Designed miniproteins, single chains, continued (4). Designs and how they scored, part 55

Each design is a single chain, and the fold is of that chain. pLDDT is the mean over its residues in the fold that is shown.

## One batch from the design tools (miniprotein)

Design m13892
Fold by ESMFold2-Fast:
Structure m13892 (fold): chain A 59 residues (1-59)
Amino acid sequence: SKVKQSGKEYLAKARKALENKNYKEAEKYFWGAWISDPSLVYKDIEFQTKLQEGLKKEH
Protein backbone atom coordinates (compact mmCIF):
# COMPACT_ATOMS: atom_id res chain seq x y z
CA SER A 1 0.00 0.00 0.00
CA LYS A 2 1.20 3.51 -0.81
CA VAL A 3 1.60 5.64 2.33
CA LYS A 4 -0.19 8.97 1.92
CA GLN A 5 1.95 11.95 2.93
CA SER A 6 0.20 14.20 5.45
CA GLY A 7 0.37 17.99 5.43
CA LYS A 8 2.56 17.81 8.55
CA GLU A 9 5.01 15.44 6.82
CA TYR A 10 5.25 17.73 3.79
CA LEU A 11 5.84 20.75 6.04
CA ALA A 12 8.56 18.89 7.99
CA LYS A 13 10.32 17.97 4.71
CA ALA A 14 9.99 21.56 3.48
CA ARG A 15 11.63 22.88 6.65
CA LYS A 16 14.50 20.38 6.39
CA ALA A 17 15.09 21.36 2.74
CA LEU A 18 15.05 25.06 3.70
CA GLU A 19 17.62 24.44 6.46
CA ASN A 20 19.84 22.81 3.81
CA LYS A 21 19.22 25.80 1.47
CA ASN A 22 17.54 23.53 -1.09
CA TYR A 23 14.91 26.16 -1.93
CA LYS A 24 13.44 24.28 -4.93
CA GLU A 25 12.83 21.17 -2.80
CA ALA A 26 11.50 23.31 0.07
CA GLU A 27 9.03 24.99 -2.34
CA LYS A 28 7.88 21.59 -3.69
CA TYR A 29 7.15 20.21 -0.21
CA PHE A 30 5.65 23.52 0.94
CA TRP A 31 3.05 23.42 -1.86
CA GLY A 32 2.36 19.77 -1.01
CA ALA A 33 1.61 20.82 2.57
CA TRP A 34 -0.59 23.73 1.37
CA ILE A 35 -2.65 21.45 -0.90
CA SER A 36 -3.01 18.86 1.90
CA ASP A 37 -3.73 21.29 4.78
CA PRO A 38 -3.69 25.04 4.00
CA SER A 39 -4.22 25.98 7.69
CA LEU A 40 -0.80 24.56 8.66
CA VAL A 41 0.88 26.72 6.02
CA TYR A 42 -0.96 30.03 6.55
CA LYS A 43 0.06 30.08 10.24
CA ASP A 44 3.80 29.73 9.38
CA ILE A 45 4.46 33.24 8.02
CA GLU A 46 8.14 33.18 9.13
CA PHE A 47 8.77 30.04 7.05
CA GLN A 48 6.91 31.51 4.05
CA THR A 49 9.00 34.70 4.17
CA LYS A 50 12.31 32.80 4.46
CA LEU A 51 11.40 30.46 1.57
CA GLN A 52 10.41 33.37 -0.70
CA GLU A 53 13.66 35.23 0.07
CA GLY A 54 15.67 32.10 -0.76
CA LEU A 55 13.81 31.50 -4.03
CA LYS A 56 14.30 35.15 -5.05
CA LYS A 57 18.08 34.75 -4.64
CA GLU A 58 18.05 31.56 -6.79
CA HIS A 59 16.90 33.63 -9.82
Scores: mean pLDDT 72

Design m13893
Fold by ESMFold2-Fast:
Structure m13893 (fold): chain A 94 residues (1-94)
Amino acid sequence: SVEYVELSEELKERLRAAATRLAMAAMQGKELTLEFPGLELVSARAEIHPDGTVSARLVLRDRSGNLIEAELVLKIEDGELVVLSERLVGRKGP
């Protein structure tokens, strides 16, 4: 069974900002350094899809071993970044 943990609103905002920056960096062919004080960055990935959407995914681990996942799906329309979907979840570690 999976047990969930609540994420603070401050952490959710930081995750949204980081995932958006990751998507933008990927679309521009640029490297991005991501830093989350007190958290371990496990993975950061962005994928540009054939339909012009971009998926940005972050996985972090907290000091208790809980996994924090952020996933945004975005597109550029008329030169502006549009968020199509968002998933922010915390899961208890083993």
Scores: mean pLDDT 83

Design m13894
Fold by ESMFold2-Fast:
Structure m13894 (fold): chain A 82 residues (1-82)
Amino acid sequence: GAKANIEELVEKLKAKLKEESDEGVKTALKSAILSLEDALKEGVTEDALENIKLSLEVAVKEETDEAKKKAAEILLDIVNSL
């Protein structure tokens, strides 16, 4: 279900955060983790993962900040593995 997929996304992001050396990418990943954990507390819709994927595809294409773009690419790779 959507909740289990978001929980797996958070876990995999925490693993990537431990391996990341760039401070800007770390900050973006930490922000993403906090937002996803807040969504899990408030309740996620059945389409939550699809909406996240669509938002990340836009971010990867249009983001001008290199650290935020790299963070979005990491998130999208994980989402595509779920």
Scores: mean pLDDT 83

Design m13895
Fold by ESMFold2-Fast:
Structure m13895 (fold): chain A 82 residues (1-82)
Amino acid sequence: SAAVEEESREAVEAAREGAELYKRGKEENNPTLYTAGALLAIGGVMHAALLARRHPGSEAAREALEEATRAAREAGLKVEPP
């Protein structure tokens, strides 16, 4: 559905923005920034995971989970989606 596709995009955006903030905070040695980035990125992955679980037939939700997880992991975050 359009709603699942939109939420899937939001989850990926949150994960990518969080991953960027996390990397930037680590490079700047700014614990407030990398903590905020980690929380945002993990939140995006969790949102994508929830969408994928609730909508197992949605390719958009599954792709969002893969993309969100990849973004977080490439930034160095330990994330295990369900």
Scores: mean pLDDT 87

Design m13896
Fold by ESMFold2-Fast:
Structure m13896 (fold): chain A 87 residues (1-87)
Amino acid sequence: RKLSAEESLRIIGEFVREEREKRKVSQRELAEKAGLSQSTISALERGDATAVTSGQVVRVLEVIAELMKQSIGEVMQRIQDRMDKAS
């Protein structure tokens, strides 16, 4: 089943929040590492598709991959597994 952009972003946002919190990284620290504003990270984590671009989502996932010591492909696979369970 194909998820909507809003459903996909909610799953991505929840993943970002969980991985950030596990490592005791604040929204501000994640924003600084990604070169984005804290409000952008907050919007992403709540799944606000109207306030975030696809390029900003990719930058945040790259930083999360670095924090997890995994490749971006491994992170994308974890997100896809969550999306498959949500379908």
Scores: mean pLDDT 82

Design m13897
Fold by ESMFold2-Fast:
Structure m13897 (fold): chain A 94 residues (1-94)
Amino acid sequence: GFSVKSKEEAVEAMKEFFRLSLPEWSEEEIEKAVNAAMKTMEKLGTDFVKALENLNVLLHGGGLRDLRRQGFSPEELGEVLGLTLAESLGKSFS
């Protein structure tokens, strides 16, 4: 586990990211997505602080908006974001 502060900062940053990317979502939907993303990153042993640095790059990519248009649920979008953040750290890339 990591410190409580880092986890809280991660949650807040991800809430802001979803609010900016999907402004039509309610706070409840945002919380569902954030919880799914955090759970996914935790399962993959992802460094939450470093993963959050990549949110700015992903926000400019617009990918979440396309997935929403395809009918993905908040929890499914959260999982996709969590996987994408873990992948973006280059842990498995040469």
Scores: mean pLDDT 70

Design m13898
Fold by ESMFold2-Fast:
Order: C-alpha cells, then sequence, then structure tokens
Structure m13898 (fold): chain A 66 residues (1-66)
C-alpha cells in the first residue's frame, strides 16, 4: 500500500465530505482520512495508479468547489 497527504484549499465540511466520498469511490483506495482542522486529506491505496486516480478525483471536486 501507498499513502499520501494532500493539503485542501477548502474549509467547508460539506465539500470535504464530498472529497472523501470521491476518493473512496476509486477502485483500489483502501482508506481516506480528512482532517478539518489541518485542512488535509490522507489517502491510502493499493498502488500508485489507484493513488493517482484518487488524487484526480479529489482535484475535480476541489475545482468545482472553487
Amino acid sequence: PVTVTLPLPVTSPEVMEEIRRAALAVPGVLDVEVDLERRTITITAEDIAALAAAGRAVSEVVRRAL
């Protein structure tokens, strides 16, 4: 498994929950943790390809929220 922590340029709990759901919906994602206070998301995936797909899903939600 591979893990990455990404900063989020959003503070809305609703948007952060949408981001979490989008990442979890990606095949091969094992776990997603959202930290509202630090505005970060930590994604654990089976491999780098699944991690990259989860990152793209998160970026798309963030783009729509801004």
Scores: mean pLDDT 79

Design m13899
Fold by ESMFold2-Fast:
Structure m13899 (fold): chain A 62 residues (1-62)
Amino acid sequence: SKIDKIEEMIRKSLEHARLLREQAEDPSLPETMRAFYRLMAGGSETFAEILRKRKDELVAQE
């Protein structure tokens, strides 16, 4: 279903964000590079939140 597909996309986006957060913690990287990974992780987290809200809207309409 469309809801199941959105749930899978949320899961993948959060997994991607977690991996980017892990890279942002690498002390061998310059601070500017770590900041960039944190920014990318934040983007994936925001995307997951948008998808979650869309899923909630679809559930509420049923």
Scores: mean pLDDT 86

Design m13900
Fold by ESMFold2-Fast:
Formats: structure tokens, C-alpha cells, sequence
Structure m13900 (fold): chain A 63 residues (1-63)
């Protein structure tokens, strides 16, 4: 479910697990492609937020 993905993403973020965040982003991408209306819009917003968190963590780990 969307809630399960959000919880898993929060856990991965807390652990600095970029790969885990990328896997959850892929699940959200699939949900956006398979959904419509408000669910698709909500999933797209979460996806954008995950992209920003991934970019920040990758920058931190590259330094």
C-alpha cells in the first residue's frame, strides 16, 4: 500500500539507505503509472519528495 511504501522510505531515510530509497521510489513510480486521479497525484508528490531526499543523501555520501 502507499502507507507501507511511505513507512519503508522513512526507515531507509533514517538509515541513510540510498538503495532502499531508490527501490521505494520505483514502487511509487509503478503506482503512478497504474493509478489515476488523486492517488496518482499523491504518489507523484511523494515520488518528487523521495527524489530530493535521494539527491541529498547521494551528495552527502559523495563528499
Amino acid sequence: SLSDIVQAAAQAMQQGDVQGLREEAARIDQMVRESSGELARTAATIRDNLDRHIARLEAQQAA
Scores: mean pLDDT 80

Design m13901
Fold by ESMFold2-Fast:
Structure m13901 (fold): chain A 55 residues (1-55)
Amino acid sequence: SVADQIAQLRQQLLEQVANLVKQAEAEGVSAEDLEKRIDELVKAYAAQVKAIKAA
């Protein structure tokens, strides 16, 4: 179902954010840069959800 596809995509987003936070902590990335990178992931997720709903 569309709901199942969105649920899987949401799980992937959570994993990507977790990995990005770990990487940022290891690299000493600023809070502002981390927030920007997370925002880009969220935007990509929103675009994919919109595409799934439009299909």
Scores: mean pLDDT 84

Design m13902
Fold by ESMFold2-Fast:
Structure m13902 (fold): chain A 112 residues (1-112)
Amino acid sequence: GNTVSGLQATRLDDGNIVVGFTLVGDDGRRTSVAVLLSADGKAIWAQATTDGVTSKAATSSSGNTTTVTTPVGDVTITLSADGRTVTATGSSGSTGTAVLDANGVQASTSSS
């Protein structure tokens, strides 16, 4: 499985959300993930950087939930119905959560 850490999110002027976090695989490999979500929580693009190599990551979206496939396994990203909370869930069940203020700036973050 993989573990999510360091979740950051920011809403852009066009309503799209930039999401960034780190995944740690069972083997200890680290992958930095960046995803651009639409205002309704669907992936526009995703990329993963592992060992200094950046590549496009495959995505699949259903409703407000997007799955991103990375070299260290899958991660699920969910945008809340109000568009203010981004949650990333690793395949091990670890979660990162970022809450955006009314201006789209990250007001709080947590990991479990």
Scores: mean pLDDT 81

Design m13903
Fold by ESMFold2-Fast:
Structure m13903 (fold): chain A 96 residues (1-96)
Amino acid sequence: SPELEKEVEELEREVDRYIKEMKARIDELVANNDAAGLQALLDEINDYILEVDKRLAEIKAQTDDLKIRRRLTLIGAKLSLLRMHAFIAVQSVKKS
């Protein structure tokens, strides 16, 4: 339990930092009207989500703790929202 809780806390911190950094990068690429850069960033975000999803699945296999499972679900939801923001940014720049 304490080891899993620490692993989840570290993953939450890693993901929150990643989201903050990627949002700043999206804003910069949008300001520069860089459609190719935004597409490349969306591809990087998709790859990161696949790696995090593997880690989430491994943690879920180790515990039935509803509190931990809810935190893992929130991590996945935050990353899905980031992917949506990147996708919308790509579409917005291409529309011009």
Scores: mean pLDDT 90

Design m13904
Fold by ESMFold2-Fast:
Structure m13904 (fold): chain A 71 residues (1-71)
Amino acid sequence: MWTEAELDFSHLSPEEFALLVQILADTFAARGGRVEVLGPGKVRVRAPLSEVDLTNLIVAATLRAIGDLIE
């Protein structure tokens, strides 16, 4: 089973968005998933996970990105 989600990060700067996309890509690649940039501040994520597991992975990646932005 594959699940997909579209995420809106248009409130982030281009630099913050680029960092988040890199972390999402690394996190999802480790789980056999993928990340696709749809436009400025918009991404689609897809993984062989349940909706709950996909949401948890998105949250984990976002928290990691925040940690990397705050030194």
Scores: mean pLDDT 80

Design m13905
Fold by ESMFold2-Fast:
Structure m13905 (fold): chain A 79 residues (1-79)
Amino acid sequence: ALEEAKKIALEALEKIRPLLDESVVEEYKKKVEEAKSVEEIIEVLDETARTAMQTAPDEDAQKVLEILSEAVKEIKKIE
């Protein structure tokens, strides 16, 4: 479960890489890799979405939210 959740989260962060600053994406990838639970991974993705809403143009922020929300749904299915 944890390994699958990390894989899903890291794949989602790669998909949003062109929509956010490289340093921000790398920071959140590190947080996902260091996460000790599925709940922590979901929290990292929620933080990434909030950062996008604050820093990215509205169109890019919406795409980030969509990609990350789908990843969170997929992670919750594997529990």
Scores: mean pLDDT 82

Design m13906
Fold by ESMFold2-Fast:
Structure m13906 (fold): chain A 63 residues (1-63)
Amino acid sequence: SADDIMKVYNAALNDPQVREAARAGDLPSVVTRLRKIAEELGLKLSDQDIERIARWLIRSLNL
C-alpha cells in the first residue's frame, strides 16, 4: 500500500547505510538495505515498490 511505501521511505531517510549508498548512486546496496528495513518494520513490499523507493532516495540524496 502507499502507506507502507511511505513508512519504508521515511525510515530509509533516517538510515545511515541507505543515505551513504544513495549518495553514491549504489542502487543494489540501497535495495538490499530497504528489504531489511521493510522486514524490520514487518511490511511486505514488492520488488518493484522497493526499487521505486530506492530510485526516489537516490534522486533525493544524490544532490
Scores: mean pLDDT 84

Design m13907
Fold by ESMFold2-Fast:
Structure m13907 (fold): chain A 89 residues (1-89)
Amino acid sequence: DREKAEELLDMIEKSTGIELSPELRERALEIIEKSLSLPDPSEGNRLLLEELIKLFEEAGFDEAAEYLRLILEGRASDLPVNPPLPPPL
């Protein structure tokens, strides 16, 4: 669902303060949509976080990549602020 993918990406951008270029935003949306299409929600959530971390690291968004890494590792409580977390998939 593209609408849900856009909502998740907007939440990540707001939490990290990054603004993705249209090209990077489209790549991120494709990753989110692909992860949401998987039959196993836990595997889909893991794939989502791993692929977005890779995308953001390649783009130089180090703080955004670290935010997602803390979520993936189950360490969201280690975040310095209380940002809105993406909903479980």
Scores: mean pLDDT 71

Design m13908
Fold by ESMFold2-Fast:
Structure m13908 (fold): chain A 65 residues (1-65)
Amino acid sequence: SKVLIEDATPEDVELARSLPGTLSVETFTDDDGRPVAVATFESREAAERGLRELLARGVRASLLL
């Protein structure tokens, strides 16, 4: 299960890596040249909890299926 982070800052990436159940965080550049990160979680429940924490911190995040 994965969470997409839009306009990802280095701080957003480190926050995502620190979340319980995070297996990896990969950084990309989208078609518009914007930084994007994808956090992979060990389970859907871990991904949903991670998404809630990111949103509570003001991070632009969404669940990828």
Scores: mean pLDDT 83

Design m13909
Fold by ESMFold2-Fast:
Structure m13909 (fold): chain A 60 residues (1-60)
Amino acid sequence: MYTMAQLAADAGLAAMPAFGSSGEEVRRLQELVGYPGEIDGVLDGRLAAAIARHLAAHAG
């Protein structure tokens, strides 16, 4: 089962960043989930949607 905690660990993070966070950790998440835009390091609504889609794809 794939969870937000597992996604954070796979990105090398101790915890999932909060919405609106910015930095290298968010860039790692953008790359890991296949973010459809520029890797800008901001956890916005587009990245939140990409994370949700990534989790849904691994929910089995």
Scores: mean pLDDT 75

Design m13910
Fold by ESMFold2-Fast:
Structure m13910 (fold): chain A 96 residues (1-96)
Amino acid sequence: SSMEEKLARLAATIAALADAATAAWAALSPEQQAALEAEVRAREAELRAWAATLDREERGLELRLRTGEAQLAVIARILELAGDAAGAAAARAALA
């Protein structure tokens, strides 16, 4: 599969899980939300640092792919913590 096909699959899975992830997030405790917010902040910092090492021409698909993977990994954790095992499994399958 091309990078474009993988990116499309990640985007489709994120879109399919959006409502479930929103409901799951609202069901989490303040402590769980704070821990996930810290994880998101760390992942964003890591992606920014990595992206800064790329030439403008190189950023395109690779940055979009890594951003999608990071978003889906966070969605999987949100769903898992809220007890949506099926949603979490779907997110993890798309990351493989």
Scores: mean pLDDT 84

Design m13911
Fold by ESMFold2-Fast:
Structure m13911 (fold): chain A 105 residues (1-105)
Amino acid sequence: SERERLEALIEMLEEVIRILTDAQQELLRNKAPKEKRRQLVLEEASVTSQLMLLYVKRRNNEPVSEAEEERIFAVVERTIATLESLGLQDAAARIREVLQRYLAQ
């Protein structure tokens, strides 16, 4: 159902945010430069923006359009690429797994 699809997208993005929070803690432990930490914060802000859109859709009982879902996927894929560029390969792999689990539904 459209509601199950919306809830699955919300669950996916919530899991992505948890992984990003863990990755931020890893950068802090490794004393990564402020510029690298800022880049990860900006990616988390992008993912959070998409999650807020989905919360509004859920509250208003509105369906997610194909274009909105494509934008969410683009944000997640960009986040994976950013994590890989920062040397956070494990976090990137975890987010890719989350995305693949959603797509396999």
Scores: mean pLDDT 89

Design m13912
Fold by ESMFold2-Fast:
Structure m13912 (fold): chain A 73 residues (1-73)
Amino acid sequence: ATVYVGNLPESSTEKLLTQFFSQLDPGVKVTMIDKTNAYVTFSSEEAAKKAIEVLNGFEFGDKKLKVEFAKPG
């Protein structure tokens, strides 16, 4: 399952995000869309739901993260 992560600090990297999200799911894959947005693919829907529950609204730097299910496209 894939989630969208927005409002990331511009200092964010795929490596940093992979380390961060791997605490929830070691099979996680991160793809940066731009400096402040990424897709994060979890090995299970349950891990993705937990990431949204824990991290949506989480204060990261001076901004609050937006974490939601990616729309099918």
Scores: mean pLDDT 76

Design m13913
Fold by ESMFold2-Fast:
Structure m13913 (fold): chain A 88 residues (1-88)
Amino acid sequence: KEEVIEELKKAADYFRQGPENLPKAAEELKRAYEIAEKEGLSPEVISRIRDLYLAAEKGVKAGGSFTPEQLEQLAKDAEEARKLVEEE
């Protein structure tokens, strides 16, 4: 679970760095999702990471058209998912 925590932390940092880093955030979230499934983390955690990954991918496809408010919300959602992983 330590790898999932690290990837979620990196994703939150990338969201806060701005829309140019959305592809990097999506890569970290994809890795977190794959590791979380492999390690058998809770369905709630896996679902939250998947939803974050899909949101980041949608942003990439839209050419990075996320507002600073939307990026901060995604960063906070990634931090919340990390807290849930830490509590398992």
Scores: mean pLDDT 82

Design m13914
Fold by ESMFold2-Fast:
Structure m13914 (fold): chain A 69 residues (1-69)
Amino acid sequence: DEFKEKARLQKEVSRAYKETVKALLAAGRHADAEALQDKVRETNIKGITRENAEEILELSKELLKKIEA
């Protein structure tokens, strides 16, 4: 069911990027937070594809890794 899959991707991506942005801002990583927000804004979450979802999730993971280091 395409409707359920799209809704699932929207929730997953929305949660991941919001949590990542919050963590980046708390760590003083303002430029990284802005880059992630720009990618999400460009992608349009309501019309999200699997490819775009994977790109946002991978970027979120890479940016969180910078806080760990």
Scores: mean pLDDT 77

Design m13915
Fold by ESMFold2-Fast:
Structure m13915 (fold): chain A 81 residues (1-81)
Amino acid sequence: SSLLEEIEKLYEEIKKLAEELKEAIRNGDVRTAAALLARMLELTGEIKALADESGSEKAKKLAEEAVEIVREMQELYDELK
């Protein structure tokens, strides 16, 4: 379904942003890391809403994985402060 395709695209974007956030942290770029984390939180909210609408098990699992990625990134960011 198009909802599943949209969720998968958002999930891939979150994974890409996580790698960019890790790079920003390695470079000591706190401002960029904060902006990337904020973007990831927005996309995670969107994935959760779409997953709830879809009712798909795969969509729900992708939303759960996205939430876990963002939690890990938040933890890394908080350790930098």
Scores: mean pLDDT 87

Design m13916
Fold by ESMFold2-Fast:
Structure m13916 (fold): chain A 89 residues (1-89)
Amino acid sequence: SVDRQIVLELTKLKMRLIGVETELFLAKRTNDLALARQTLRDGEALLRELEQFRDKAKKLGASKDILDELDRLIARAKKLIADARKLLA
């Protein structure tokens, strides 16, 4: 069903975000600037995918709860990108 497909894609994007947040944590802890640059690239790519999926989910009639969770994931991705940029400054 469309609802199952939306929840599955949301779950996959959430797991990817956790992975990129883990990369940033490791980059900060080890002062690994190469990993920080990779984290920035991965974060920017994921933010684009989250924003595109948020628009698609809205058009597919996703519930407010799903859209609110996507908005929270988008905010987390933006924070991650800002934190990676600070590490590279």
Scores: mean pLDDT 91

Design m13917
Fold by ESMFold2-Fast:
Structure m13917 (fold): chain A 86 residues (1-86)
Amino acid sequence: ATSPATPEQVAEAQRLMEELRKVEKEADEAISKSTDSDKKNYVTSLIVAARLHLVAALNSAQEADSALKGARETIEEVKKIVEELK
């Protein structure tokens, strides 16, 4: 059986989920003002990927550190593209 995430991993995942919600709101505003469909589609796919990483982190202590790293890197990529759309 897969061990559940540690309290520290859960806390980091919850923090990243809150950060992702804020970033998604900023991304929605940026893409609503842009006509660049390729960047809009890419940002949307990154937001989905970040959510999947965070779900994985909550379900497995063994995978949590890797999943949290993936979520952090994906959220950072969204932030960079959102700044480019401004």
Scores: mean pLDDT 81

Design m13918
Fold by ESMFold2-Fast:
Structure m13918 (fold): chain A 77 residues (1-77)
Amino acid sequence: MEVKVVEDLGNGNYVVEGEDGRRWLATVLKDYTGEYWVLLIDLETGETEFVRVENADEETVMEAVREGLERLLERRK
């Protein structure tokens, strides 16, 4: 799945767009165990998904965004 960054809001927050033109808020979080996660929020439906990531690098975050979007689409089958 192809995703693009529409807006970099800074501080680990991005507005991303999927292949269908739908927009998501992606934010990088660190949990209580010290692990990094990307939280995806559908700006249309408010539906959320979490993807664990190894680090907060932009490339790793964007890969996690693709994975999270694929999971959300699979849940709708």
Scores: mean pLDDT 75

Design m13919
Fold by ESMFold2-Fast:
Structure m13919 (fold): chain A 90 residues (1-90)
Amino acid sequence: KEEEFLKLLKEAWEIVIKNVEEKRPEWTEHYRELAEEWLEKVKKLIKTKGLKEAADQAIATLEEFMKNPFLSEEEKEKLREIIKKMEELK
């Protein structure tokens, strides 16, 4: 479950990074660094508070990304699918 959750989180960040690369290429490197830092923070959160708490926080962050007007409806649909899979893992 933890490995599946981390895989989903990584997939979600790849969608965000791709969108940033297309719309704001100057921010791409910064968002890649944020993705790596966030993934490490989530790994620590799973160890300290458990998978459910980590998943709840990750889902909340992804829902904030979905408020971004630069995300296409297709990208938002992919993020919604990832969120649904994360909900199923907790």
Scores: mean pLDDT 77

Design m13920
Fold by ESMFold2-Fast:
Structure m13920 (fold): chain A 94 residues (1-94)
Amino acid sequence: SMEERLARVRELTREMLEAVEAGDYATARAHRDEIIALLRSAETAAEVGRLRTAAMVELARYLDEHPELADDPALQALLAELDREATRIERELR
């Protein structure tokens, strides 16, 4: 269900951020790839948008609690890749 996919993208986003905080960049990249797989499971651009928004809300919440992570180059690289892939997938479904 969409509710289950939204809950899963929030969980994966939190786990990715926790891995970055721990310096476990291999695990962070694995969770990033799982988020991308969830985005690829979407059948419409609107579904990609909902999953992307859920991830961004969780990211904002985590960064509010851990503002030092906002300037982490590894996190910035992970987020740039997620943004590129989300944009590409959304465009392909339009």
Scores: mean pLDDT 89

Design m13921
Fold by ESMFold2-Fast:
Structure m13921 (fold): chain A 65 residues (1-65)
Amino acid sequence: DIQEKAYELAKEVVRKSLLAGKSRRQAMLDAIDELQKKFPELSEQMIYTIANLALQEVLAELAAE
């Protein structure tokens, strides 16, 4: 549940960053930063895993359009 909410937030942050013309690296850093602020209960490893999965999913969605 919390992990699902974190994943949806990470996808939204990544999508906004990429649409604003930021690099993939910056989009991932933006997602990690936001996850650390909103979900402090998640471990650093979980935050990085969720941010990476969100980045991959958003890139796949944008490539299909």
Scores: mean pLDDT 84

Design m13922
Fold by ESMFold2-Fast:
Structure m13922 (fold): chain A 66 residues (1-66)
Amino acid sequence: MDDEKALRQGEESLAKAIQAGDAAAGATGAYHLAKEFGKEKGREAVEKAAQRGGNEVAAKAALEAV
């Protein structure tokens, strides 16, 4: 599986968790993205997912996890 495709799938899954307002899933998903893809790329994906998701509480939890 291409790393870019895996990163994009992780970003999309995180965005859906944030849209659902699931702060725990948001934080966990963000932590795993940062761990797997590095802090710079993982953080960028988390920021994109937070913008897509739009739920402020879950987005904040995800951003704080990285």
Scores: mean pLDDT 80

Design m13923
Fold by ESMFold2-Fast:
Structure m13923 (fold): chain A 100 residues (1-100)
Amino acid sequence: LSPEQQQLLAEIKELVEEIIELLEEARKKTTDPAVAARLDAVIERLEAFLEGKESLEEGEAALREAVHLLQSIADELPEITARVLELARRIGRLLRQLEA
């Protein structure tokens, strides 16, 4: 990776860290055990991406699953859902720059 690509990746990882914190909050607040289990699985995949154990493509897939999962419970946790959607859009823009 070039120095510019490394900087973009570092910024993506910082945003993913914030998403993980929000997903952990959602996990504690959700009343649906199936949603809770899926949040645990997505958090594990995003943490693996941060640790360099999963590829960028696998991190993107985990992020998309997190977004869809939170959208399914947006009525339960609207503030957390809105914040994760905002952060996911920022990551999407940085990923496009990284791929260019």
Scores: mean pLDDT 85

Design m13924
Fold by ESMFold2-Fast:
Structure m13924 (fold): chain A 64 residues (1-64)
Amino acid sequence: AGRRVRITILEDGGAFDQNGNILKKGDVIEGTIVRVDEDGNLLVEDAAGRRYYVGADKVEVEDI
């Protein structure tokens, strides 16, 4: 969707990368929301092209 966001992980497993590695509480992702999947997770791509699946109920999302 092209929207730039900062995502703060509020609990372990609130997000995971494209390889299934879990992000931990306090981790921060900055990137672009590229889509929302069928489960309602945000797909975010960082400046290095890495993709993250983010559960909307376990993270804080802010526009940047």
Scores: mean pLDDT 80

Design m13925
Fold by ESMFold2-Fast:
Structure m13925 (fold): chain A 82 residues (1-82)
Amino acid sequence: MEKKRKLVISGVGYSILGVAYKQQGDYKKAGEYFKKAADLYKQAGDNKSAGIYYRLAGRYYKEAGDEKKAKELFEESEKLLK
């Protein structure tokens, strides 16, 4: 299906942006973009990739000092990887 394929491609694009912001030390933006990637993978039905990227987003939100957001993202990751 074309919709699913577009969601996966956009997810890859956001994951690349997440890596770029991480390399700049902008952990908040890195977390935001990894979360966007995870949201798109989840919409595409790729729960494994979504879980991995929610966990990655949680790490960077934690590094940015947003403990509440990090916990929410880790919980979402755990649900998707079960």
Scores: mean pLDDT 85

Design m13926
Fold by ESMFold2-Fast:
Structure m13926 (fold): chain A 92 residues (1-92)
Amino acid sequence: DNAQADALEERIRPKVLELAKKALEALEKGDTEKAAEYALKLGEVVAEAAATLSPELAEKARAVGEGLAKLAVENPELAKEALKSLIEGAEE
């Protein structure tokens, strides 16, 4: 197990959970634009942390955030499933 990666995960986990829950709440209210904004912010938080480990991981994290933002607008139900899965995983 990578102690540096574990420390980064602990540091960003509360912010990731906050943004994921806000994105999910926005989707449940039908605000797909607000959900997309939170998804992009989530991707940026993960990308900044990942950049300390690998530029390639940072690029992947950013692409995932952008993909989730697009999904929130184009397929809100699938975006809700993805966000619920992320929240459950992050809550240990």
Scores: mean pLDDT 79

Design m13927
Fold by ESMFold2-Fast:
Structure m13927 (fold): chain A 57 residues (1-57)
Amino acid sequence: KIVVKDTTGENAIKVYEKAKKEGIDLSDITIIVPSDAFGGFGEKATNTALSLGFKVE
């Protein structure tokens, strides 16, 4: 499994574009959003990843 840390939603967007270009299945990628992400960014990062079709932990 591919694991990517994201605190703002930016990494999820970048990984989405790369996965589509390289033919990587989004179900093989898990986005980790730390519970201590600053302010409301953790919620934004989680919502961004979920909207793109990623698994979030």
Scores: mean pLDDT 78

